Designed miniproteins, single chains, continued (2). Designs and how they scored, part 12

Each design is a single chain, and the fold is of that chain. pLDDT is the mean over its residues in the fold that is shown.

## One batch from the design tools (miniprotein)

Design m4382
Fold by ESMFold2-Fast:
Structure m4382 (fold): chain A 98 residues (1-98)
Amino acid sequence: SKDILNKAKEQLDKLTKKALSSTDPQEVLSQVKEMDDLVKSTVKKLLSLGDVESAKELLKYAIEQLQQILRSSTDKSVILSLIGTILRLMGDLLDLER
């Protein structure tokens, strides 16, 4: 499962770089959606393998990547979408730490 985690982190890094290099709010929103979908599918896969620690690490990593995009964002729709996504992933992380 460490290989699954590392591949997901690499893909998140690529999506973050694309989001940070884009000036089009719709392109940034598309990258954020791909990041969210990747995190959800990979967390579900890691949990199905019993690897809760890797799932938690991926959620923490994704939150940090989305926070980087948020810090560089000036578009209101992008900011609101990022805040909503970050809060939801933080909720998912807290549920795994219970």
Scores: mean pLDDT 89

Design m4383
Fold by ESMFold2-Fast:
Structure m4383 (fold): chain A 96 residues (1-96)
Amino acid sequence: SMNEIEELTKELERLFRETARLAANVLSTIEQFRLLSILSGVYFAIKHKNIDNLKQEIDDIRAWADELESSHPQLSALLRKIAEIGDKIRDILEEM
């Protein structure tokens, strides 16, 4: 439903802010720009209902979360939560 996507998008925006704040303390400037690029990609894929792009962005987030798991476990956990919400939004969009 539209209300369900709306609530999931609000949760996603909260996680984006939390992830960006944590990243500012632990990631290099270049890695922070990479993060913002990926998070923007997720947001625009949802906005434009681009399911294939959303799947790709979620896969990229999970791959990066795997890379960060040992060095930055809190950031890895936030990225995994973003991917989980992205999957929920994707599932709803696929049923529309």
Scores: mean pLDDT 86

Design m4384
Fold by ESMFold2-Fast:
Structure m4384 (fold): chain A 80 residues (1-80)
Amino acid sequence: SLEKLEKRKALLAENEAALAEARALVPELEARRAAALAEGTAEALREAAILDITLAVIAAEEAFVERLKKKIAELEKELK
């Protein structure tokens, strides 16, 4: 239905906005992770592990947005 499509488009817009903010941080997070791994102290390695979790969450959100885009495309085809 058109209503179902509009709801998913709204959800996509919200998630794309959040993802854009998160993606803007990725180069800094990756640089911090690389620096922490290079430092190699127990404290730095703990920071690197936390950064790995943060980067994995961003990657999961990217995958979710791509799945949502595909679902919207499917619904648009059904309404034609």
Scores: mean pLDDT 85

Design m4385
Fold by ESMFold2-Fast:
Structure m4385 (fold): chain A 80 residues (1-80)
Amino acid sequence: MEELREKQVEALAKDTSKEAIENAVKALFSKSPEIQRLAAEALARMGTEEAIEAVKKALSDPNLTPEQKEYLKEALERAK
């Protein structure tokens, strides 16, 4: 389970295109906590200027739940 998640995060973070970033942002708003965590970790691991900007916009979005914002913060800490 965790190994599969890490593999998916690695694959998603490897693609730093605008489309990949937009897809990851959409996944943050998923009803699935597992998909939300994958998206947060992928965006954090990308480390590009575009990904960082997308993260900042997501953190200020009122439609993103407090729980999801915590996942995103945790992922950013792990990516340091």
Scores: mean pLDDT 73

Design m4386
Fold by ESMFold2-Fast:
Structure m4386 (fold): chain A 62 residues (1-62)
Amino acid sequence: SEFVNLTDEQIGSIALGAKEVLESIESQPHNLSKEVQEKIEKMKEFVEKNKEKMEEVEKKLE
């Protein structure tokens, strides 16, 4: 794996950022290429897989 050892907090922060990007994309009309749509789907999977870590980071921001 090319990934360095990331903490749960770092993974949660990345997932939270990805969620914000996804919400921004969905809030605006857009014409996306197939390549971009594929990347968006992977981003959605990443957020869903790391939802618990994301929620812990989100609680810290409250």
Scores: mean pLDDT 74

Design m4387
Fold by ESMFold2-Fast:
Structure m4387 (fold): chain A 87 residues (1-87)
Amino acid sequence: SAEDERELERIVQEAVKLAYESGNPEAIKIAEEYAKKFQELKQQKASVKELAKVAIEMLEELKRALKDDPEAVKKLEELKKEVEKIS
């Protein structure tokens, strides 16, 4: 639904913000690449399931890059839980 798509986009933007706030260059690069991929899929009318999959992949890669930041990892896990509630 349009509401699910908007919620996934919000989650992706929260993850981007978290990456920038971390100051970690690898996390910022991952966030930019996945945000671009998410927008490209959205423009191609990808399903909510496909958009959710990209969001989960982004969150998992960010958790890897930020593994030494327990507060960032916790926030990313909370965002992942929000994605799982959409489908």
Scores: mean pLDDT 89

Design m4388
Fold by ESMFold2-Fast:
Structure m4388 (fold): chain A 66 residues (1-66)
Amino acid sequence: MGVLAVAVKDVTPRSPEELGLRAGDEVVILGWSADGKRALVRDLADGGVGWVPVDALEETGEEVEV
């Protein structure tokens, strides 16, 4: 399970642990970093998993199966 979110801006990965997104991409939030600045997400388009900035995401409030 996870929380459905949408990317509100483009995200360029800076490290192998980060996921690249385009504005409008749908993701499932799997967790948050200890500082609350990043979320671990799964891209619904290709199944990729990685960290993205939380300010790049808008939660839809919908709970989804992962």
Scores: mean pLDDT 77

Design m4389
Fold by ESMFold2-Fast:
Structure m4389 (fold): chain A 85 residues (1-85)
Amino acid sequence: AKEKNKELSEKFGQEVVKILESKGPITEEEGDLIALLTILAYELEVSEEELQKWLEELRNMNREEMIEFLKKKVKEYEEKLEKLK
């Protein structure tokens, strides 16, 4: 279960990098956002279905919308993680 979730989260992060790179060079700050969201998806065991929904949404966004989506998801999932402590 946890091993599969790690693989899925890493695959999600790789796909987000590919989508964002197709729309321009990735900054260090943007890379950090992707890495953090990947860690949060792993820690909170985000489902395959949810990760696929995020990828579909990201593919239909422009670059600016993608960055706002990533920031929003990081904030949302950090808050979820804090509530579990």
Scores: mean pLDDT 82

Design m4390
Fold by ESMFold2-Fast:
Structure m4390 (fold): chain A 56 residues (1-56)
Amino acid sequence: DLAAAVAAAEARLRQMEEDFHLAEKYLSPETAKLARDAVERGRAELQALRDAYNAA
C-alpha cells in the first residue's frame, strides 16, 4: 500500500527532524551531523515514494 508507505515515511521524517533539533541543542556537533544526514536521507526517501504514488 503506497499511500501507507508515504504516511509512514512522513511520520519518520518528522521524528528525525525532532531528533536533529534536540541533538543540535543538547548533544555534540558530530551527533547533530549524523541526525542531519538522517533527515536528508528521509527527505529523499519520502520524495521517491511521493513520485511513485503520483505516477500510479
Scores: mean pLDDT 82

Design m4391
Fold by ESMFold2-Fast:
Structure m4391 (fold): chain A 70 residues (1-70)
Amino acid sequence: SAAAEAVALAEAYRREGAPFATVAAVLLVASEVLGATEYLEAARELMKKLKATEEDLEEARRYVRERLGL
């Protein structure tokens, strides 16, 4: 499913040693790009709790686009 693929991208990024704030941003961006809604609210709340920055979101967009060949 799109939701499972979004989670898999975030997990893969975390395994590379990425910070939790950037991983949460990857989950949000992947969910938006793939049209998955199941984790959108959780990802937004995690980003808020972890004080994710514009740099985290920019890196997440770069990672997701690269992995999906966009």
Scores: mean pLDDT 87

Design m4392
Fold by ESMFold2-Fast:
Structure m4392 (fold): chain A 83 residues (1-83)
Amino acid sequence: MMEELERLVREYLEEAERLVAGKTDQQLRDLLRRVGLEVSEDTPENLRRAVVTAYAIGKLARDFGVVTSEGVEKAIRIAEELE
């Protein structure tokens, strides 16, 4: 049900925050450029938030076996790069 999905999303966001906390801003910018996402000129706070969100989306898509767009494929790659 939706409650289970919301719980999984929360767990993925917490995992992403832990992984991102261990990275420098430059490492996050290099990761985003490598997967073809253009957010490297944002503030460090926006950069961190973007990577955390992308990780959660990619992890969810991978675990559910759903790929709906090129953007989701890039999010999956961010999850793989952070792991």
Scores: mean pLDDT 71

Design m4393
Fold by ESMFold2-Fast:
Structure m4393 (fold): chain A 123 residues (1-123)
Amino acid sequence: MAPKKILVVDENGDQVVELVEQLKKLMPDAIIDGALSGEHGLALLEVEEYDVVIVDKKTVTMSGEEVIKWIREKHPKTKVIILTGSLSEEEKEEFLKAGADAIIFKPVPAEELVKTVLEALNS
């Protein structure tokens, strides 16, 4: 079986480094890539195929709904997990309707994030 590929996108570089390292420890057979901007994350998605993309709501240059729809259109098999420190009920409904597979509220323990990733990969 080919190794699973996961992309982590967050403008907070310290959080990206920590999350990538924790995911590598908990999922040693997976390939984990990091991006420090929505633009860099989208550029990686144009040249690489990912099984899961984990994106912080604040890093997207488009509306979060439009980013999720773009990923669904171009990469229909890629699972999308939204990380956020704040979320309205309207934003939650919009993200789920756009095709987000999960929404996780920050701060999140690495073990809970890995559980969500594994559930998304097995769906």
Scores: mean pLDDT 78

Design m4394
Fold by ESMFold2-Fast:
Structure m4394 (fold): chain A 72 residues (1-72)
Amino acid sequence: MQEEIDDEVYIALAEIATSVAILAVKRGEDPEEAIKWLKEIGDKILSKVKNPEAQERLKKIIEDGIKRIKAL
């Protein structure tokens, strides 16, 4: 058993990060700064994910989050 964090935890972290970024923009934060932060945290999380399917899911979560912020 690997004592490393499960890829599903990283996917959940990406979903949480996306929700935080969207909420921050709705509360008056700069959308460009929120997108920059989300890209940076997304890249860090992606570097920890080992499963290619989980990597694709994480990329989709971050991409959809950025699109949602741009639509605000």
Scores: mean pLDDT 81

Design m4395
Fold by ESMFold2-Fast:
Structure m4395 (fold): chain A 110 residues (1-110)
Amino acid sequence: YTSEEIIEEIEKAIRITLEALEAALKGDRERFERLRRELRELIEKVKEMAKSLKDEEVKEYILGIAEGLEELIKYAEEHFEDQEILKELLELAKEKFPIVLKEVKKLLSE
């Protein structure tokens, strides 16, 4: 896998995670479940891509992102329709995901 391919899949996973959080906030269970399924497949792909990396520190960082996205979506499912918690999660995700993407691009492009 190229660095560009790994970055693209992580960007896609982040985008789908944000869409899933928005669906949860709106109480759209059908859309949330569809996006969660798509995200699960994408996270597995990101994990397989990470396993191909020779740098253990970079590999651990990317695996940490995949696990973090899994934990976040699970937490959103447990608090489905909890408007206060889901709003806080969405705001936090919108703030933190650009920072995570910047770090991933730095680690993979250096």
Scores: mean pLDDT 85

Design m4396
Fold by ESMFold2-Fast:
Structure m4396 (fold): chain A 74 residues (1-74)
Amino acid sequence: MPIDLSHVHPLLRLLVRGLAEVAAAQGKRLEDPEVTRDTEESLLELMRRVGYPDDVIEAIREWIERLRRDRPVW
């Protein structure tokens, strides 16, 4: 089932779009753990640097994991 991102934090929407674009540019799918995990970790690290609290970062990581499993249209 596709996930409605309109109700999540705006930065999470940008993060998911970034992951999808990187995967597409490399000819990979978002569910490819090798490609998307590295990008996900880099983006989450950036969020820590800009001062987002750990609880928010953890919630975003869980949302990305769910999106990867459900393969929503991005």
Scores: mean pLDDT 61

Design m4397
Fold by ESMFold2-Fast:
Structure m4397 (fold): chain A 62 residues (1-62)
Amino acid sequence: MSRVEQLLERARSHLDLPREEWKRHVMRLVNEAVNDPTMSQEELDQLHLGLQDLGAERERRR
């Protein structure tokens, strides 16, 4: 599993968090990825798109 897939799985496991906690969780994951020197720009873009998709899924379910 790639680093992006690992971060997205962590986000997916927390889809049921309240809105403000979800936003803080996403912010922490993005900060972790941005501060990881092994993450490429393409992987950061993939993470961003994946997090947007999860956010949209969350809004559709609520």
Scores: mean pLDDT 80

Design m4398
Fold by ESMFold2-Fast:
Structure m4398 (fold): chain A 59 residues (1-59)
Amino acid sequence: SMTFKRGMSKEELERQIADGVKAVDDAVTRTVKVIEETGISDPEEIVKKSRELEEKEKE
């Protein structure tokens, strides 16, 4: 456990934010894996598809 710069509210807030970001990242990762499974023969197609999904998610 961390004892340096102990800021209960700061540490808790950072953890909550990290949890939220991780949840979003997980969803993106799952989608990318589906693309890999369907388009494994063309690496450039995989890159384009993963980029398109990421852009759609940001919209």
Scores: mean pLDDT 63

Design m4399
Fold by ESMFold2-Fast:
Structure m4399 (fold): chain A 69 residues (1-69)
Amino acid sequence: GRDEILELLNEAGKMYPTDPEKAKELALKAVDLALENGLISEEEAARARELIDAGDFDGAAALLLTAAA
């Protein structure tokens, strides 16, 4: 649910300075869970994945938090 998505985003943010690849995996899992739970659209999920791939974790987190609200 939403709490699991927020926990994954929090963990990804904490991990990003040390292990950016692992942080990307966690952030992508958060996107997938948000999409599966109907909290975001497929278009929003695609945009979030693009931001994560580009290393824009702040942008991806903002998108997920705004869309899930």
Scores: mean pLDDT 77

Design m4400
Fold by ESMFold2-Fast:
Structure m4400 (fold): chain A 60 residues (1-60)
Amino acid sequence: SMKEKYYEELMKRLSETKSISEANQVLQEFAQQMREEGVPLDTRKEILQKGMSEWEEKKS
């Protein structure tokens, strides 16, 4: 699905980050990209929340 494809892309980008600063930059850029591509607000929020949550777990 569209949501799954965006989530997979976000997770790939986040896996390449080395710091919380880089992860935040990726999240901001990805949020803007999704908005520009017309992804609904609720879907964007869910993808970003899941991505950040999983990145935080990998950090620990």
Scores: mean pLDDT 80

Design m4401
Fold by ESMFold2-Fast:
Structure m4401 (fold): chain A 97 residues (1-97)
Amino acid sequence: SLTVSQSPASATVPEGGSVTLTTVASGPGISQLTWFRQAPGSDALETLATATGTDRLTVTLSNLTAADTALYFSLAYDSATGALARGAGTQLTVVPA
């Protein structure tokens, strides 16, 4: 079975700042890890980063603006079983400096 842990659980960052998002997957086979951004009020998912054959994926967002305020979450995929696991999500809030 797949499990996904992501950090931080939430972050509040001033405009122009940066944040590092990390996901770690655990399971017998990790084929792909992907970080997604989901804007407030949208069902659309924007792919931020993808890695294959690894259990860890880190994304650093810098020069943050109000447009970066969103839900960020990761997915792990095991192609041998078809299993998917989703991280709990990171709510990022970018505030005026």
Scores: mean pLDDT 84

Design m4402
Fold by ESMFold2-Fast:
Structure m4402 (fold): chain A 75 residues (1-75)
Amino acid sequence: SLEEDALLFSVAEAVRRLGPEKTDPSEPALKVIERYNEELGRKISEKMRELAKKYIGDLTVEEALARLQERLKAL
């Protein structure tokens, strides 16, 4: 879905911007989005957190990036 794709791209962007020293491939993907937004002086909304639970569930950073690669191959 568009929402799932947007969240997967958000994970990839957060990982790219934070760099390897501030990301762990086994941590929950939502945590890396939260960390990136925190570095920008932002807080994620309750609605964004609920969307992340629905579309990327309990995916780790590694699992979310793998799913994004599968989605890109399907385009």
Scores: mean pLDDT 81

Design m4403
Fold by ESMFold2-Fast:
Structure m4403 (fold): chain A 80 residues (1-80)
Amino acid sequence: MAEELEKEFTEKLVKVKTKEELKEVYEEMVERALELAEKEEGFSVSPEELEADRKPIYETIEKLTEEEIKELAKKLAEKL
């Protein structure tokens, strides 16, 4: 269920300490969301659309300090 995925990702986000760890959690969240969308709605996202969504998120992550990354990851966990 989506609620179980939210709990799993909340636990992972709270443990994020670096930019690389946040990127890893983001990629896992996207992968699981796409699997769920394909299974439940028959919706598929093109690799081009995924890259377009990834680029601004990665640019945001690269602009932040590691302390800001920890704060962002905590805020993302709270929004799930």
Scores: mean pLDDT 74

Design m4404
Fold by ESMFold2-Fast:
Structure m4404 (fold): chain A 59 residues (1-59)
Amino acid sequence: MEEARRLAERMRRVVEATARERGRPVPSAEQLAQAAIESGRGLGREELGRAAAAFILER
């Protein structure tokens, strides 16, 4: 629970930096949290964060 939230917050910062470099709009923290939950229902919390970040940043 808290780990998932911290991972989403950390990913938010990475996404913000990457979006600026690529000139893309920054996704909201809610969208990051939703993606993490959806992608990682069967994964551990560490993998949850990485899967969600990859899903968002690779688009």
Scores: mean pLDDT 58

Design m4405
Fold by ESMFold2-Fast:
Structure m4405 (fold): chain A 81 residues (1-81)
Amino acid sequence: SAAEELEIQERLREVLLENTKRPSIRDLIEKIFAYAKEEKASAESFYKLAVGLVEDLRARGLISEEEAKRILEEMERIMRE
């Protein structure tokens, strides 16, 4: 349902925001979430965007390998519920 898709997206957003204190990245996360919500994107589509963001942050050295792994595992767990 649309409600279940949105709840999953909100939980994924929460995981990203809990692990990011940089204002510019937090703003980016919120903009991506707002856009996905407006366009009625699937939870799967948002998850793929979130994975890409985490991998980009790791590649740029903005988060550690261990932080990236933990975030990705937590997001995957949400998707498997």
Scores: mean pLDDT 83

Design m4406
Fold by ESMFold2-Fast:
Structure m4406 (fold): chain A 106 residues (1-106)
Amino acid sequence: SSSLEEVKKKLREIAERAKRLIEEGDDEGAIKEVDRLYDLTISEVKKLVAKGDYESAIELLDYGIELLEEILKLAKKLGREEVALEVELHIGLLRIVKAVIKLLSR
């Protein structure tokens, strides 16, 4: 597994690609990068939870949510409604995962 900082760098790179695709009007490409950001976040969170590293799992979820919120703001600003709806769904799902992990880490 990559270090937490390496994972965060990869997530930022995916977020920046999604933002460029939104600016270019490639909504389908942007949604694919949003899905990739979500999948990588969940995959790495599962690895951290399996190791009992709940603190790093929560930190990574918070970072993923932050990146998705940046993408959402841009999508809404540029009127990319389909991208915005997809991002809002993924933010909601990551928030649910965070709530579950917080409950399990008690």
Scores: mean pLDDT 91

Design m4407
Fold by ESMFold2-Fast:
Structure m4407 (fold): chain A 71 residues (1-71)
Amino acid sequence: MIESEEEERKEVDGLVYLSGTAVVDGIVVRFEAVLKEDGTFLGASYTVEGEGELGERIRAEADKLLAQLAK
C-alpha cells in the first residue's frame, strides 16, 4: 500500500516545490517534485530504502504519474 504521511509545499520564485515522505509497505520513501506555478511539471525524484520489489512498485506508480503529465 502506498501512503503519504508527510508533505510540504513551498512556492519560490514562480516555482512550486513539493516534498514529502510516503510509507509503502512499512518502508519510508522520500520524494521531491518541482512544478511551475501554472502546474507545468519540471521534474521529480524519490529515494527508496530497501529497493528490490518495493522499489519496482514505487517506480511503477511514478511511471504512471509521469506518463499522465508528459502526454
Scores: mean pLDDT 60

Design m4408
Fold by ESMFold2-Fast:
Structure m4408 (fold): chain A 68 residues (1-68)
Amino acid sequence: SSLQESLARLLAQLEANRDDPAAQRTLLLMAAHMLKEEGREDDAARVRALAEAQDFDGALAWLRELVA
């Protein structure tokens, strides 16, 4: 599947699990890994930093922009 389709599926899972910080972190780290594999190092680093800061709202906003 394309990166955009994969990120959209992860976004749907993030939205479904907003009350689960462990799930949020795991899904965001998966998104960061996918971005890194596609050569999007800066986006991967940003998503990882937001996940580590537990800024899940910021991470979701960033991923929504990438999928748009």
Scores: mean pLDDT 86

Design m4409
Fold by ESMFold2-Fast:
Structure m4409 (fold): chain A 61 residues (1-61)
Amino acid sequence: MVTAELVLEGARVTVTLDGDEASASGESPLAAAGAEAQANRSLAKDPERARENLLAFQKQP
């Protein structure tokens, strides 16, 4: 499981990858739905790249 928090259109969104499935939730249902669709599309094309991209969005100190 890989989880990342990002801000889309000023709304905080959390995206989670669980195997070959992606889900998103956040302050804006529209932003969350968009992030979920984008993540699932990325997973369908290249699951390893999708995981790398999500990890890159994860905030590091």
Scores: mean pLDDT 69

Design m4410
Fold by ESMFold2-Fast:
Structure m4410 (fold): chain A 103 residues (1-103)
Amino acid sequence: ELEELVRELERELASTTDPWRRLEGALELAVLSIELADREVAERARRIREEALKEAREALAAGKPEEAREVVREALEEMLRLAEEAGLDERVIERIRRALELV
C-alpha cells in the first residue's frame, strides 16, 4: 500500500506544473521512500519535512519563492544524508535524489 502511494506520487510530480505542489510533493516522496525501508528513520525525516514545510510556507507568504525552494532543497539534502548514514537501500537513496531534482 505504501509502495502504491510512492508510485502514484512519482507520477503526479512528473506532470505537475504547480511549483508549491512540486516542493511539497518532493518532501513527501522522500519521507515515504524512507518509511518503506525504516520506520524509525522515517520519524526523523517527518520532523525535517514538517519544519521545512512551515519555513517554506512562511517564505512564500513573504513573497520569497526562491527562499522557499532553498529551504526544501536543504531539507531533502538532510534526508539524503540521514538515509545514507542509516545504510538504507539504493532505491531509497535514488528516490530522494530524484526528489532533489524536482526542486
Scores: mean pLDDT 86

Design m4411
Fold by ESMFold2-Fast:
Formats: structure tokens, sequence, C-alpha cells
Structure m4411 (fold): chain A 76 residues (1-76)
């Protein structure tokens, strides 16, 4: 998961500690995870569910949790 955190931090271009659900999918790909059609959809859904304040962004740790959730449900 260190590679995933590093990728999420690199995609946080605004430096606010938040990334879009789409950036979480891209970070998972950069970390060597299966984040294409099925895995990407699962990650995007999980990241959107973790965006509880509806600001369109998830924290880096929430992004990690979204990928872990996608792995647990078999999307990855």
Amino acid sequence: MEALRAALKSLDTSGDGKVSPGSVVEAARLAGLHADERGGAGINLAASALDTDNDGGVSIEEGVQAVELAKKIGAL
C-alpha cells in the first residue's frame, strides 16, 4: 500500500490532501493494481461512498480504503 499512497500524493496536484475518485483509480493503476473496467468501477464507487461531505474529493487515506474495499469485494 505504500506505492498506492505515493501515487495518490503525486496525483494531489492541489496539495490539499484530497483527490477525485478518478484519481484513486489512476493511483491504483500506478501502484500495479487491476484498476481497469471492473476494478476501476468498484474503486470509484467506494471512493464516492467515502466522500461523506459531498465535496467531490476523498482524502488520501480514504482513497487507500476505497482500493482495499474493492479488493475485499473481489473487484480487484
Scores: mean pLDDT 69

Design m4412
Fold by ESMFold2-Fast:
Structure m4412 (fold): chain A 81 residues (1-81)
Amino acid sequence: SSEAKRAEAERLAARLVAARTREEALAVIDEWMSFLATLDDEEREIAEKLLLRALQELSRTDPELAEFAARYADARLKELR
């Protein structure tokens, strides 16, 4: 359901914001990519906005980890499109 997909996106976003290591951030981004691959175009647009928001929130507490995660996410998103 759309509600379940939204809940999963929000759960993944919360995990990314809570990441403390590069390994944790990469693992969450990998789960984001697997999740995005199951979505239609409209659902993917909404989920990608949540991912970008989570990266922005992470950058407020750990800018180096956020930059690392953002570069990895950008590379993976290009493979998905």
Scores: mean pLDDT 86

Design m4413
Fold by ESMFold2-Fast:
Structure m4413 (fold): chain A 89 residues (1-89)
Amino acid sequence: RKEELLKRLEELEARFQELAAKLTSEKGKEVALRAVGLAQEEAAHLRGKDFSSLTAEDLEALRRAAERAVELLEYAVENGPEAAAELLA
């Protein structure tokens, strides 16, 4: 259901903000910005669409992109932002 996907996206955004707050170094901030950029590229086909016009498939694509971004930030918090940057190369 669309509402379930929207709740999941809200949870993922909260988790991303929590992890990003732990990455206080210059390299950590760079990794967080790159994670956002990758998620935006994956969802580029949804750019300019009203939220009300998004299908369940569109929201599922956003959820996958957001989960990937969160996973990258979790890796950066656990292993250091330099190690996470290597995964982005």
Scores: mean pLDDT 76

Design m4414
Fold by ESMFold2-Fast:
Structure m4414 (fold): chain A 83 residues (1-83)
Amino acid sequence: MDELMAKGKAAAARLVQPADVPTVEKAIEEAVKKAQEQGVVKFTDIRLAPDPENRTLTVTVTGIKADGTPVTVSVTVPVTLAP
């Protein structure tokens, strides 16, 4: 989790204004929680996708269940993108 958050925060710092980094952190926590509710026991990837036209950022986390089934969860939040 800490490695996922560190990776997410580093990406957010490049993509959004500093004031919106906490919003992205909360989105990562929400995506992780939703994935865990679906039975994910190990996280494998995190992706941040900015949408400049809609002023949003989509956080996508990928993990695996105990049986090896992959699960992907996305959360979209409004942000002010970095210039």
Scores: mean pLDDT 80

Design m4415
Fold by ESMFold2-Fast:
Structure m4415 (fold): chain A 91 residues (1-91)
Amino acid sequence: MTFEEINAKIEAHKDEVDRLDAEIRELMKKGDEYLSKIKDPEKRNELASRLVGLVLGYIGAILDGDLPTARRYVEEIRKLVEEAEKLAKEE
């Protein structure tokens, strides 16, 4: 491997991480907004705890360089935020 090939792989990896981080920031902002609107404190706290666990899992995957696992956590966070949005609109 040349130095140029190594740098190209690092840049591609950084671009993917930056994209995933942008998605996580958007999802966290929406999640916080929807969770704050949930009337049932038990359900709100359950979803908030699950969200924290998924975000920590995402951070661990990014630190480990495991992009497939990081992408899986982003999708699970998205589903949880969608569940929170539905509850916020129905309560």
Scores: mean pLDDT 81

Design m4416
Fold by ESMFold2-Fast:
Structure m4416 (fold): chain A 76 residues (1-76)
Amino acid sequence: MKEEVARLLKKAAEVIEKDPFGRDIALLTLATLYAAAKSRGDEELARKIQEAMDGVVAARTPEEAARLLKEKADEL
């Protein structure tokens, strides 16, 4: 799961870079991954996904949001 989540975070970063609605699409993806981690009892992974979501919301630019997701993926 962690490896698959890391891959999906990197994919979400690509979507942010290419699509004007990329942040909203990425947040929907992250919310789905968060729910999946919680349903499996992986509280550590869920916390890391929540941190990634918070960072995307707080990011000033799409480039900052994409970079943060790539960094969070490498932490997994």
Scores: mean pLDDT 82

Design m4417
Fold by ESMFold2-Fast:
Structure m4417 (fold): chain A 86 residues (1-86)
Amino acid sequence: SVDELLKQFEELVKKAIEAAKKGDLETARKYLQEAARTLASTGLTSEDSAQQLGGVLFELLEKGDYETAEKMAKQTVRALRERARA
């Protein structure tokens, strides 16, 4: 379901943040790549848009801006849930 995919997306972003906090940016990148693929699998956004979001999230993690990354992920989930209901 779309809700299961959106939940998986949030969990993958959370794992990426945890890896980045430990200094493991390679693992963080891999989790964000999985998150982007999961997001695209909802059919509510393009693969290109999902990958672009993944890139932005990774840049935030490289800068140590974990709060903005988490906020952006939550805002994306809210927007896509609203789109799925329309």
Scores: mean pLDDT 88

